# Ledger of designs, part 84: designed miniproteins, single chains, continued (4)

Each design is a single chain, and the fold is of that chain. pLDDT is the mean over its residues in the fold that is shown.

## One batch from the design tools (miniprotein)

Design m14906
Fold by ESMFold2-Fast:
Structure m14906 (fold): chain A 82 residues (1-82)
Amino acid sequence: SKFIEEIKKKLEEFAEKLGLDEDDKERLLGIPDYLLSLSIEELKEAIDILKERLAGVKEENEITEFAKLLLKIIEEILKLKE
């Protein structure tokens, strides 16, 4: 999917920005495929958890930016499964 390739590119850019090693980068780039393997119920639960965690955050940094990116990825994958 063109969407999955674009998301992997953004995750690769995040891995480079954070200075991740090859093992951590590989795990990060595997997230979209892992999320595609989850059930609709599991994806909805993950969205709710991330939204709750982000709503409590007062500081914005690279970690919160990454969490927001993950939320968008999960929401788009959920749309593909529905």
Scores: mean pLDDT 77

Design m14907
Fold by ESMFold2-Fast:
Structure m14907 (fold): chain A 99 residues (1-99)
Amino acid sequence: SMEEALERFREDLRELGVEESTIEEILRRLREASDEERLKLALATGLAIYLHRQLGEDFRELLELLLRLSGEQLVALAQRAADGADAQALVDEIRRLAA
């Protein structure tokens, strides 16, 4: 179910050291979002987790920057990350695109 998936996601974010207030806000937005907005939020969150793990960059700051991007930009960044692009180069591009 959606709630079971969200509870597993909560535990995953908690294990990654994401602040509880940030976790609650992400879960609230996922519950309230349209299908299109939910996909965008999932992509942005996944990429923020990846970059936080690779570089120790602030998760909330990364998420806020990523949420300024279009779905197409997020898909392109996720594909580059999957293809082994340099994590710092991805962060630099995110900051450029979110400006």
Scores: mean pLDDT 81

Design m14908
Fold by ESMFold2-Fast:
Structure m14908 (fold): chain A 75 residues (1-75)
Amino acid sequence: SAKDEKLLAEIEKLAKEAEEIAKTSKDKEEAIKELEKIRKEVRKLADQIEDPESAIKALGLEFRILALIVELELE
């Protein structure tokens, strides 16, 4: 649906913001906090998606953000 497409676009935008934060972070702990905040927002948007295929794509983007958090924690 058009609503699901808009939700996915917003989630994709948030995922790009997360990648930029991870790339440009000067403070690792602050970057992790911001990424956790973005991940929570992505989850809230993903929970509104009704189409299963779109929901799976949104879940994939959420896991990509989790991967960024894990990578920062391991550095």
Scores: mean pLDDT 86

Design m14909
Fold by ESMFold2-Fast:
Structure m14909 (fold): chain A 91 residues (1-91)
Amino acid sequence: HMRPGTRLTIEITEVVSPDIAFGRVVKAEPAPEGIRVGDLVLIRGKIPLQVGDEVEVQFVADGKTYTFRGRVVEVLDENTFVIEVVDYEVH
């Protein structure tokens, strides 16, 4: 369960298009249920990401698809970003 205000550090591993990238979770704070360090995520946003950008992140855990909307709060390097969760959905 991902709470608003949770911060995820994500490393982009592959850019598919200007609006879509694959990444992996490198840190989660506080650690939400279902997300683990190393988990693969799909990122929808304006790539390359900048502070203040809104993103949608999707991942699959325990047979469920999780989607959250977040905001980039910090850019650590060209591929590594801190995203703060604004809202979440489970399907």
Scores: mean pLDDT 75

Design m14910
Fold by ESMFold2-Fast:
Structure m14910 (fold): chain A 56 residues (1-56)
Amino acid sequence: SREALAQSLEDQAQGVLDAAKAAAERSTPEEGKAIMEAAEQVVQDLRDAAAKILAK
């Protein structure tokens, strides 16, 4: 279903965030900031895709 696909994308977004947070905590503050900013962009793209699927 569209709902299942959208949920899968949200689950993937959470996985990206969790991995990025773990990497950032083990990095320098500057590297951690860059990692989190890059991860937030990927997460937003995945969430936007999920929203578009549900809007159809």
Scores: mean pLDDT 85

Design m14911
Fold by ESMFold2-Fast:
Structure m14911 (fold): chain A 82 residues (1-82)
Amino acid sequence: SGRDLIEETRKLLDQGKEGLLVDALVVKLGLPSSLARTIVELIKEALDEGATTLSEIADKLGLQKSTVGNYLKTALDYIKSL
């Protein structure tokens, strides 16, 4: 669920492991490192501002909810595979 994706992402960010999310977006989605870093930083900012839904994160990033869901699912699945 979107809540589970957000809670898992928050846990990684709270542990200072944002680099794993950046690496996952680069390796699995082929995003440039600078863009992946910006996406993760904006996700962190949205969560710090009280975002609880994928739609709220998507609005912060200027992306579709489905795109954010796919990014987080893909990144978390990759990190779990390490």
Scores: mean pLDDT 86

Design m14912
Fold by ESMFold2-Fast:
Structure m14912 (fold): chain A 64 residues (1-64)
Amino acid sequence: SGLEEAGKELGKLGETKVSKRDAARVLEEKGGLSRKRVLEALDRYSKGSTVSHGQLAAALKELR
């Protein structure tokens, strides 16, 4: 699905941490998700500007 392809692209942006803004952009472009909703979901898992791949995976389950 588009979310699986987006997840693979996000893995290329950072090996341990991914920028929330980069994640939201990729999920919008590849996964068809609202950038604003992605950022709001990611903010529940991390207080900073970045998320771990584990936090990103958890947020993706909530967004679908």
Scores: mean pLDDT 77

Design m14913
Fold by ESMFold2-Fast:
Structure m14913 (fold): chain A 78 residues (1-78)
Amino acid sequence: TAGDLLVKGAQAFAEGNYEEAVRYYREAIAVDPTLASAYVGLGEALDALGRHDEARAWYQKALAINPQNTRARALLAA
């Protein structure tokens, strides 16, 4: 499920496997394009890879899906 892929992405991120995290989060979005948490996770993994402009775009997409996503709002306000 999209939720299972989100968990795998978060596990990969926690282990420092940022490129693997990107792959899992992209697959989660492909399964459920309304899962704002996957967009945030993808952005955070891209930030960890130094791809900050791409990360910002994904945080903005997360807010387009869920304007009350506190993590995406905090990351864009930095």
Scores: mean pLDDT 87

Design m14914
Fold by ESMFold2-Fast:
Parts: sequence; C-alpha cells; structure tokens
Structure m14914 (fold): chain A 98 residues (1-98)
Amino acid sequence: MYAATVVLEKPVSGEKAGEAAAKVLEEFPEVEEITLVDKNGFKSGRTPEEAREAGKSLKGPVTTVIVRAKTREAALAAAEAIVKELGVKALGIGVMEI
C-alpha cells in the first residue's frame, strides 16, 4: 500500500479540499482513503461523502493532503489530480510504501 503526501504552497479551505478529495475518490477506484491536514490535526474520508464531511469538520485551512492507494501509480496520479482540482501549486509530492 502507498501514501502520497501533498504539501500545498497555499492553504485552501476545508470545504474546497473535501470537495477535491471527493472527486478524486469517485475517479480513482484504487484510492482507499484521503486525509486532510490543518494546523489542529486531521480528518480522513474513504468515500466521497466522508471526504466532504472531513473537509467541513476541519477548523482551519488545509495545508497537507495524504492519499492512500493500493499502488504507487494510483497514489501519485490521485495526488496530482487533487493539486489540479484545487488550482494551487504543490511545494512537494512525496510517495512512500506503507
């Protein structure tokens, strides 16, 4: 299993991050979970509806997104899709086996 960690150049609202995560979960069947990170902690979703709820439940703007997927290719592709959907630049995308 693989995790792709996306560090955003600019923080985005939890609602925008949750909506982007929901779209990616709909499009990438090998993605198991997306985690949204703010300054206070994190929230995760495994379904589009859970991802939207995760985004709305965060108290601060999202700075980091973590995509868990079955393959390295799926984790990276989904992370790149989130960056594109958010319309912000990534400071970095790191992928590791977990």
Scores: mean pLDDT 87

Design m14915
Fold by ESMFold2-Fast:
Structure m14915 (fold): chain A 69 residues (1-69)
Amino acid sequence: SSADYQEAVELANEFSRLFKSLSEEKQKEFLEKLGVDEEGLERRIVQAILDRDVATLREMIEIAKELLK
């Protein structure tokens, strides 16, 4: 639905904001934790939006928030 798509886009935007607020060291730690490189992360975000996979986006946000502490 359009509502699910909007939620996925909003979560992806929140994730991007959080990820950019991390230090370079914490960004690398995040990528290692997910087992992806920067291109792999971008592909995963795009796929999650297309699939309306809000669960994956929320999990990524929580990992980023934990690293921000």
Scores: mean pLDDT 88

Design m14916
Fold by ESMFold2-Fast:
Structure m14916 (fold): chain A 83 residues (1-83)
Amino acid sequence: SVEEKVEQVIKEVKELYKNADKLTLDEFRAKYNELRQKISEVIKEAIDKGDKETLEKARKVSANLTGIYLAKVNKKEYKPKEI
C-alpha cells in the first residue's frame, strides 16, 4: 500500500540522516536521489488515491530530505521534523 511505502521511506530517510557524516558526498547523493524518487512516487500515488494522511506524511518526509541534503552540502547541522 502507499501507507507501507511512506513508512519504508521514513525509515530510509532516518537512516540517511544518521549515517550522513559516514558517507562520501557521492554515496550520499546516490542515496538522496534514490529516496527523492521514491518519495515523489509516494506523493503521486497518495494524490491519486485521495490518501490525505499519507500525503501529509510524504510532504514532511520530502521537506526533511531537502533539509538533510542542504545540511550535508553546506556542512551544517540539521534536525529533521517529527512525522
Scores: mean pLDDT 86

Design m14917
Fold by ESMFold2-Fast:
Structure m14917 (fold): chain A 87 residues (1-87)
Amino acid sequence: PGIELSPEEEKKLEEEYAEKDKEFQKLAEEVKEKATEEALKEARELAKKKHEELEANREKMSDLEAAEKAVEATIEVGKYALELSEK
């Protein structure tokens, strides 16, 4: 029947992505709770750089590849903010 998403496959993928989203959300909550204003300013500069790199390459990437890069960049920025705040 091909590789088109069936309702059954769609539900399975939604469940898999929900688990990944939980890990992502936990990191976001930690940043919100622990990050200092100074660390957030530094992290925002890194986020801007990552965003510019992603935008420059987005037109040459698949949507899935761009989405993965965006999640990775967000996680990296979050970890950086926490590291600066955990001095």
Scores: mean pLDDT 71

Design m14918
Fold by ESMFold2-Fast:
Structure m14918 (fold): chain A 88 residues (1-88)
Amino acid sequence: MEELIERVEEASRRLLEVKDDLEKTKREIGELMRLAAELEELGTREAIIAAASAYVAIIHAYVQGKVDGRGEEISKAIQEASEEAERR
């Protein structure tokens, strides 16, 4: 579990760094969605909080994208990442 939480923190940090690269943004959002699902399956309080943190990182990227005038790009990245996460 600690490893999964650390991976959420790392992916969240990378998401902030790659905001100008759509492919990398989509990849980091997909990674966060996947990690959140794994953490929710563990069912512990700490895991659920970490999963919520992953979703918060995605929302933060969305908000920042909207503020920076990139709302359409980030919304598309989130939608595509979500669709890809559902179809393994």
Scores: mean pLDDT 76

Design m14919
Fold by ESMFold2-Fast:
Structure m14919 (fold): chain A 111 residues (1-111)
Amino acid sequence: SAKEAVLARALRRINELFGEAIENKWTVEEVLEKIRELLRLTGDEIVAAQLSDAEAREVFDRLLGHIHMQIIVATIQGFISENEGFELNVGFSLEAQKILKETLEKRKELL
């Protein structure tokens, strides 16, 4: 389905992002900016695919859970400090909520 395709691409992009962040020793600020870009791209793909509000929420919920898990794993493995992991989790959660709201508003305008 279109929902599964959007979700699969987003999950793959997150995996690539965290791989690159670890390899290149990105800062928290660099990781947050790349997560923000990826979340906005996912929102645009949701609008373009004409996914329902329920499907949009499901995509974001599953993506949010995956990002939380990646941050936890990176923290446990020592690639990120506990403080950096906390900052990343708070920062991206706020951005994800904002972008989801913007995505749902764009969907209402397109009907």
Scores: mean pLDDT 85

Design m14920
Fold by ESMFold2-Fast:
Structure m14920 (fold): chain A 50 residues (1-50)
Amino acid sequence: MEVKREGDKLVFTDEEGKVTVLPLPEASEDPVEAVAAAVYLSIYKEDLEK
């Protein structure tokens, strides 16, 4: 799984090449979406740097 940050969004690519785009917690309009983005950012922080 790969994670990239592009401005105010996070782009996740899974093992099958499926791409999911989430807004950053600060840019998210929904509290639930903001929490999900924050959790993913925390979990994949190391992968995001590599």
Scores: mean pLDDT 67

Design m14921
Fold by ESMFold2-Fast:
Structure m14921 (fold): chain A 81 residues (1-81)
Amino acid sequence: SDEQQWAILEATLTVMLSELQYIMDLAKKKGKDDVFKQIQDTYKEIQQLSAQFKASQDLQERQKLLDQIMDKVDKVVQLAK
């Protein structure tokens, strides 16, 4: 149902934002200033996309925004390695 799909997308966003927070905290502890700055810039982009996701009333648009967030989170993961 649409209600189940909405719930799945919102749960997925919550997981992605939790992963992002964990990576940010870990990068801060490692003291890699240049890497941390690049992660901060990507974090701001993810926050903007997350706001658009929450404001959207279209299931397909939410899926597209979530896909963009997931791509940016993956880039942060690669930078933090």
Scores: mean pLDDT 82

Design m14922
Fold by ESMFold2-Fast:
Structure m14922 (fold): chain A 72 residues (1-72)
Amino acid sequence: MEEEARKAVNGDKEFIEELLEYLKKTLGWDEKEVEDFLSGKSATREILEKLTEEQLEALQLYGAAKVRLEYK
């Protein structure tokens, strides 16, 4: 958890790719669906209630890491 948060804060591109692969495999989403969720386009209450804590954490870490990468 702490190590994963640290990788997200650093905008680690390899870690971002690992998170995306995990989300695609566990949720059955494509990259666009993950991006739509992070942009708030698909972040509905119903979707949030269906996500496991691990999946929600992975989505949050992916979003944070992407923001960090884009700002550097």
Scores: mean pLDDT 71

Design m14923
Fold by ESMFold2-Fast:
Structure m14923 (fold): chain A 84 residues (1-84)
Amino acid sequence: NMAEKLYHAILDYRNGDVSVPYTPLTPEQYALLIQKAQSGQYLDPVTEANLAATLFEQGLSVKDISDALQVPVRTVERWLKLAS
């Protein structure tokens, strides 16, 4: 399951279990990425998953993340649930 692997990879970065450290996005960075997603600009799936995890940690709801990234609510919920 790709979504599960991507979400767990983000968590591994946060926990320091990988050699490349996870860098949380700044408010300016995720605002720009949200704008790109909403305008139909391409974001790679790893960047989208990382952005979704970052936004959830910043206190956004699954629905807000779904709307911001223009991905189905079920996709965001799957990413977050599979880590539980």
Scores: mean pLDDT 61

Design m14924
Fold by ESMFold2-Fast:
Structure m14924 (fold): chain A 65 residues (1-65)
Amino acid sequence: EDETELNALIESAKEYGKIAGVEVNPKTLEEAQKQYEEAHKKAVEIDTKEVLEKIKEDALEELKK
C-alpha cells in the first residue's frame, strides 16, 4: 500500500518489460513484484548485443534513404 514503493517497482518492471516486450500493469504490490521478476527474467534472456545489432541495422537503413 506504499505508493512510492509500488510506483518504483512498476517503473523498473516497465523498463525491463520494454526490453523484453511484455506489458506491465500491476494493481497490487505483489503483482508488481511478480511482473517485475517476469520482465527481468525475460530481459536477461535478451542479449544487449541484439539491441546494438538493431541500432546498427537502423543506422544502415537510414543511410539508404
Scores: mean pLDDT 70

Design m14925
Fold by ESMFold2-Fast:
Structure m14925 (fold): chain A 60 residues (1-60)
Amino acid sequence: DADGRTELHLAARAGDKAKVEELAGTDTRVDKEGRDALHLAKEAGHEEIAEILRRADMAL
C-alpha cells in the first residue's frame, strides 16, 4: 500500500492467521518505517501470528 506494507504486513496486524500462513516465507520485506510483519504482529499483541512468522524465518 502507500506505506510500503504488503498483504502479509496487513494480515499480521489484523490477526488473520490463515492469510499469514499462506504468505509466510514468500514475503520478507519491511515497510517504509523498517517494520516487518513480525514487528506488526507483536505490536498488535498477536503472539500466535508472531510465532508463525518466527518459524517461517527459521525454515528458510
Scores: mean pLDDT 71

Design m14926
Fold by ESMFold2-Fast:
Structure m14926 (fold): chain A 71 residues (1-71)
Amino acid sequence: SAVEEAAKELDKLLREGRDGAGAPIRTLVAAGIEALIEGLKLVSKENHKEALVAVRPYLSDEEYAEVKEAL
């Protein structure tokens, strides 16, 4: 699915310390908060803090709190 592909791309970019995370993040956010949470759970646990930092600008305060609690 687009969510699984975006999550895999995000994990790879975070693991490699590369730019371009905005594209997979936009895909996950567009799919909805539940899909974003599901996708972020596929990201390596060690990268969860960096993933949270990367998605923060795309979320409301309420959405961010929900995502943070789910990880």
Scores: mean pLDDT 81

Design m14927
Fold by ESMFold2-Fast:
Structure m14927 (fold): chain A 110 residues (1-110)
Amino acid sequence: MEEKRGEALAALMAGQHYFHQGDYDKSIKAFQRAIEAGKDDPDLQARAYLNLGQSYFKKGDYDSSIDAFQKAIDVAPQNSRAWRNLGLSYEKQGDFDRAQEAYQKAQEAE
């Protein structure tokens, strides 16, 4: 739906604005709105989940970051940036084996 896509894009832009300001709580809420409004747009879903994961990572919420990056990968399996960020999130949790697997997938996705 055109209106829902417009809402999703506006929410994505708002989330990115809050992210640049360091307001990760508002950024997360905006990206969640983008995901809900853009559920019929896979490209927008992948972008919103990637940005959501980055916002959680900056906040230090690595569990939510991993979940968001995994959802970005589920929508766009060749997203090397999502795989790399997944690896970084696993490293922050001390899961070096899963981090290594994610980094290998990031290289394969080029």
Scores: mean pLDDT 87

Design m14928
Fold by ESMFold2-Fast:
Structure m14928 (fold): chain A 68 residues (1-68)
Amino acid sequence: MLKAIKEIIRADKDGDGYVTLEEAREALRRAGLSEEQIEAALERLREALGPDGKVSISDAIKAAKEVL
């Protein structure tokens, strides 16, 4: 869990508090989630997409917690 949180925060390269689905996928993979867990998390995140087609880092963290 802590590794997933740290990697998601680091994926916010722009510092705007949002990540793309691809950045979220890569962060979760680096945190050690299985491909099945990653796809389950991304399915939830697609429903939470913001105005720029990004998700907030807090939503990405919540999705990771729900599949762990």
Scores: mean pLDDT 76

Design m14929
Fold by ESMFold2-Fast:
Structure m14929 (fold): chain A 92 residues (1-92)
Amino acid sequence: KKEEEERRRRLHQEALDFAEAFVLGILKADPEASEEDIKVVRQAFEALRAGQPLDEVLEEIKERLGEDFAKLFKRVYEAALTILEGVEELRR
């Protein structure tokens, strides 16, 4: 259904915006985080917005920022989607 499809697209975009803000906030609070790390995270969210599969984006993050950061990125994204789905249900 068109309304359901539009709702899913909006929710996905809001989840990406929320997750990006949260992950960038973590990096900005880390005194060891570099400008390059911030660029990698921004590129990862740009790729997700462009429709790149999550698994491919996570492999790139793992190679450039490490496995633990890739796991954190995945958890933040999944948590953001879950929270926004809950908020959307409350609006209904």
Scores: mean pLDDT 77

Design m14930
Fold by ESMFold2-Fast:
Structure m14930 (fold): chain A 67 residues (1-67)
Amino acid sequence: SNEDLLKELSQTSNVEQKLSILSKLNNDADKIYALSLVSEEDRKEVSLYILENSNSDQVKAEAIRIL
């Protein structure tokens, strides 16, 4: 479930695992919320991943905002 994925995201320090979790989330609201949980150190890498792989304008806009 997205709840379990968001919990895993908050508990992991591994950026590859964070990217994997983000790719598994199935709605824009939870993806945007997940981006708010990303630490400052990971923001650039995670945001660039979203910009390259997401089809959602709303999720891409949030990625640009936190970049």
Scores: mean pLDDT 81

Design m14931
Fold by ESMFold2-Fast:
Structure m14931 (fold): chain A 83 residues (1-83)
Amino acid sequence: DMEEFRERLERLREEAREKAEEWAKKNNLDLSPEEFEVLVLMFLGHLLVEEGILEVPEEVLKELEEEAKRLEPALKRLQKELE
């Protein structure tokens, strides 16, 4: 069910935010809100793989792809922060 998947995704996104905050603090990074959202998406992707979620509903996948595309400039900035 789509609604059940969205609930599960939201729980994983919350866990991803906690991991992103911890990782940024550990690495002494002062991230913009957009750069932080990129980090959250990276941890979310890792958690989806770790949980064995191989089939993301097309509607949700499209939403995640649009979010990633919107954050592409912030991803470039984050890559410079990590260098």
Scores: mean pLDDT 78

Design m14932
Fold by ESMFold2-Fast:
Structure m14932 (fold): chain A 86 residues (1-86)
Amino acid sequence: ALKEYFINEMELDEGQKKTLEGLEKNGKAVSYGVTKDGKIFFYAKDLDEEEVKALKEFLEEEIEKLEKKGADQNVIDKLKKALEYL
């Protein structure tokens, strides 16, 4: 799902992979969903302020990378919406 997408399709580096793995490994339930109209929602159980900040910084960096390489605008828009829910 979204984790596989971030790891495989968005060309995450080792640090970015470790950030996502760290959120899951620390027992934080990080779940992303996509509604039928293409909106992303983020459901985070027990994320602290530092973990939320790290995830925001990660998503902002990925959005910038995707915009620079001319990636699918629909994907970029979905990530921007994920940020709105954090």
Scores: mean pLDDT 61

Design m14933
Fold by ESMFold2-Fast:
Structure m14933 (fold): chain A 69 residues (1-69)
Amino acid sequence: MEKKRKVANLIVAAGIEATAASLVDPQAAEKARNLIKEAIKYDEKGDYETAMKFAQEAIDLARAAIDAA
């Protein structure tokens, strides 16, 4: 339960950051959303560690786009 909850929290955070990034860099936001899709795919397979990595990459990408704007 703990890892699955952490994945869910990271996916939600990534979605919020991607939405914010879409206001300044729609292309970076789309890349972040694609990483979120990969995170969800691995979460559904039970690979929580890989899902967390993709969700974190989405957060990092979205934040970098916001910071560069």
Scores: mean pLDDT 85

Design m14934
Fold by ESMFold2-Fast:
Structure m14934 (fold): chain A 86 residues (1-86)
Amino acid sequence: MAEKIEAFLRKVDEVLESHQGEPKEKILKALEELVKEELPTLPEEAAELVKRWLEALKKYLETGDPAAAEELKETAEEIARLIEES
């Protein structure tokens, strides 16, 4: 499990590095595309957390909502925990 999640996170890092300095909208679209392609390869629990993380990220970048920022943090911590437990 951890190996698949770690591979996904490495791809997220690659997307962020490739789009460094681009507008947030472009970064979001690249991340949405990556998530769409990779979700079927992830375990159900990890896939659910990644979906929640992406939705929280979209809300935060679009609205600046503190609640969305907190949800983004929580989902990221849960994903990290799945890696740590494996």
Scores: mean pLDDT 76

Design m14935
Fold by ESMFold2-Fast:
Structure m14935 (fold): chain A 71 residues (1-71)
Amino acid sequence: SEKEKILKEIEELAEEAVKKVADDPFMAALIRHEKEQLIKEVESLSVEEARKLLERYKEGLERFLAQKEAE
């Protein structure tokens, strides 16, 4: 289903982010925790709302990783 694809993409994005912060166990744990919360939220949303959440999550992760690299 479309929701299953969205859930899979959230999981894959979170795991890629975890790899990029592998030297920071606290950040890795925060990313995993956020992923679990987003998965629960997606289950309650429509497909269109879930797609919008996925796009916001992508942008948020890209922004977060860029800020970490700039530090």
Scores: mean pLDDT 80

Design m14936
Fold by ESMFold2-Fast:
Structure m14936 (fold): chain A 90 residues (1-90)
Amino acid sequence: AEELLEKLRANLDDPEKAREYFLELTETGDAKATLEGALLVAESQPEEVAAEILQEGLDRTDDPMVQLALAVTRTSSMSREQREEHIKRA
């Protein structure tokens, strides 16, 4: 798991390699490593690419940590809408 995280971190500039290493992480069953990998993908890849990779991870593992990272990437395009909703609730 840790070796896959290091490979993912080293290949964040390559979307296909980032996807490959992240998906292998989801298959290890290591929730901590999967969360770390999901956050790396979410922060480093373009929004659409990150969403696709995280959705594939969800389809493989149903990991709640991957679900959290996917929510973060999907809400980046809705940041204005969420900000307005927060203001309305304040």
Scores: mean pLDDT 69

Design m14937
Fold by ESMFold2-Fast:
Structure m14937 (fold): chain A 88 residues (1-88)
Amino acid sequence: ARKAAEEAIEASRRAVEAARSGDAEEATRAAREANEAAKKATKAASDPSLSQEELNRAIGGAIAAIGGAVEAALMGKRHGNEEAVEAA
């Protein structure tokens, strides 16, 4: 749970940076990484044995990663890369 949440937060940060760079390929890659991290964090949050703090961290990481993936996907789409939208 903890590692998945941390990876989701890091992937979100990278996705936002890639979106700001204006590089469609970089943005598409970052969007995929953020989406996969969000899936892992969401799966970790589904464990009923998690503490409330672990659950909140996993949910927060997933939300952050989804936001980053969307921003990166929008940047990729602006440059004609439809795969970035599918990756989010």
Scores: mean pLDDT 67

Design m14938
Fold by ESMFold2-Fast:
Structure m14938 (fold): chain A 65 residues (1-65)
Amino acid sequence: SEDLPDDERVLEIARMLAEAGDDDAVIAIARQLAAQGRYDLVREIARIAEELGRHETAAEIRALA
């Protein structure tokens, strides 16, 4: 299935920030999405962080969902 442009953009930004090591920014995005009830995106961001070896960040993001 194709994602909405906003969803794809958010996931791309989260991936770029995680690759850059900006864990605080990734967590801030996930927290905002959790506040909006977008737990689908929160879980996907946690998965991206886990894939990139950011295990502690992924665990903190999972706690938001």
Scores: mean pLDDT 82

Design m14939
Fold by ESMFold2-Fast:
Structure m14939 (fold): chain A 96 residues (1-96)
Amino acid sequence: EEKEKLWKQLLLTAFEIIQALRDGDEENARYYLEKFKETVKGILDATETEEEFNEAKKRIKQLVDDILYQAKLLRPDLVPEVEEFKKEIDKIIEEA
């Protein structure tokens, strides 16, 4: 199903962000943060009910918090950029 594909892409993108942070690859970290935002839009657009939307919102916010936690551990210097990413995700959710 298309929804399952989008969720798998989102999880893989989250892992790629964490890997880029661990490797100090700022260019790839930024690339995958943008890809994460686009995948989130696709997931929210694919939701069919308010319940499904609220469950997707909760899961997405949890993944963003996990990314922020990893940034604090691996690259404290990039935490402000990841905090802005979190704000951008919150805006995407609000506009959906």
Scores: mean pLDDT 86

Design m14940
Fold by ESMFold2-Fast:
Structure m14940 (fold): chain A 98 residues (1-98)
Amino acid sequence: VQDGVRAYGNGDYDTAIRYYQRSIQQDPNNSQAYNGLGGAYRQQGNYDTAIQYYQRSISLDPNYSGAWLGLSQTYQQQGDFSRSQQYRDQFQRNSQQQ
């Protein structure tokens, strides 16, 4: 996970994807790694794949607020402002109340 976070921070999204995929192979319930995959695919413009990984992250940990924010940002970049706002509201509820 740490190697994936470093690669992501450097803008090396292909390397980040490889490290996060390895993390998931070692721990299939790693919600943080799924969130990381969502972020990396979103930065590459692969929004459909990003949405699937963010949804998996929140399925494993619904309180992982970063994934709700990631879904909001992905839908905004797709031009789906209605869904973007819905997920933004979920992010705010989860961050402030849970």
Scores: mean pLDDT 80

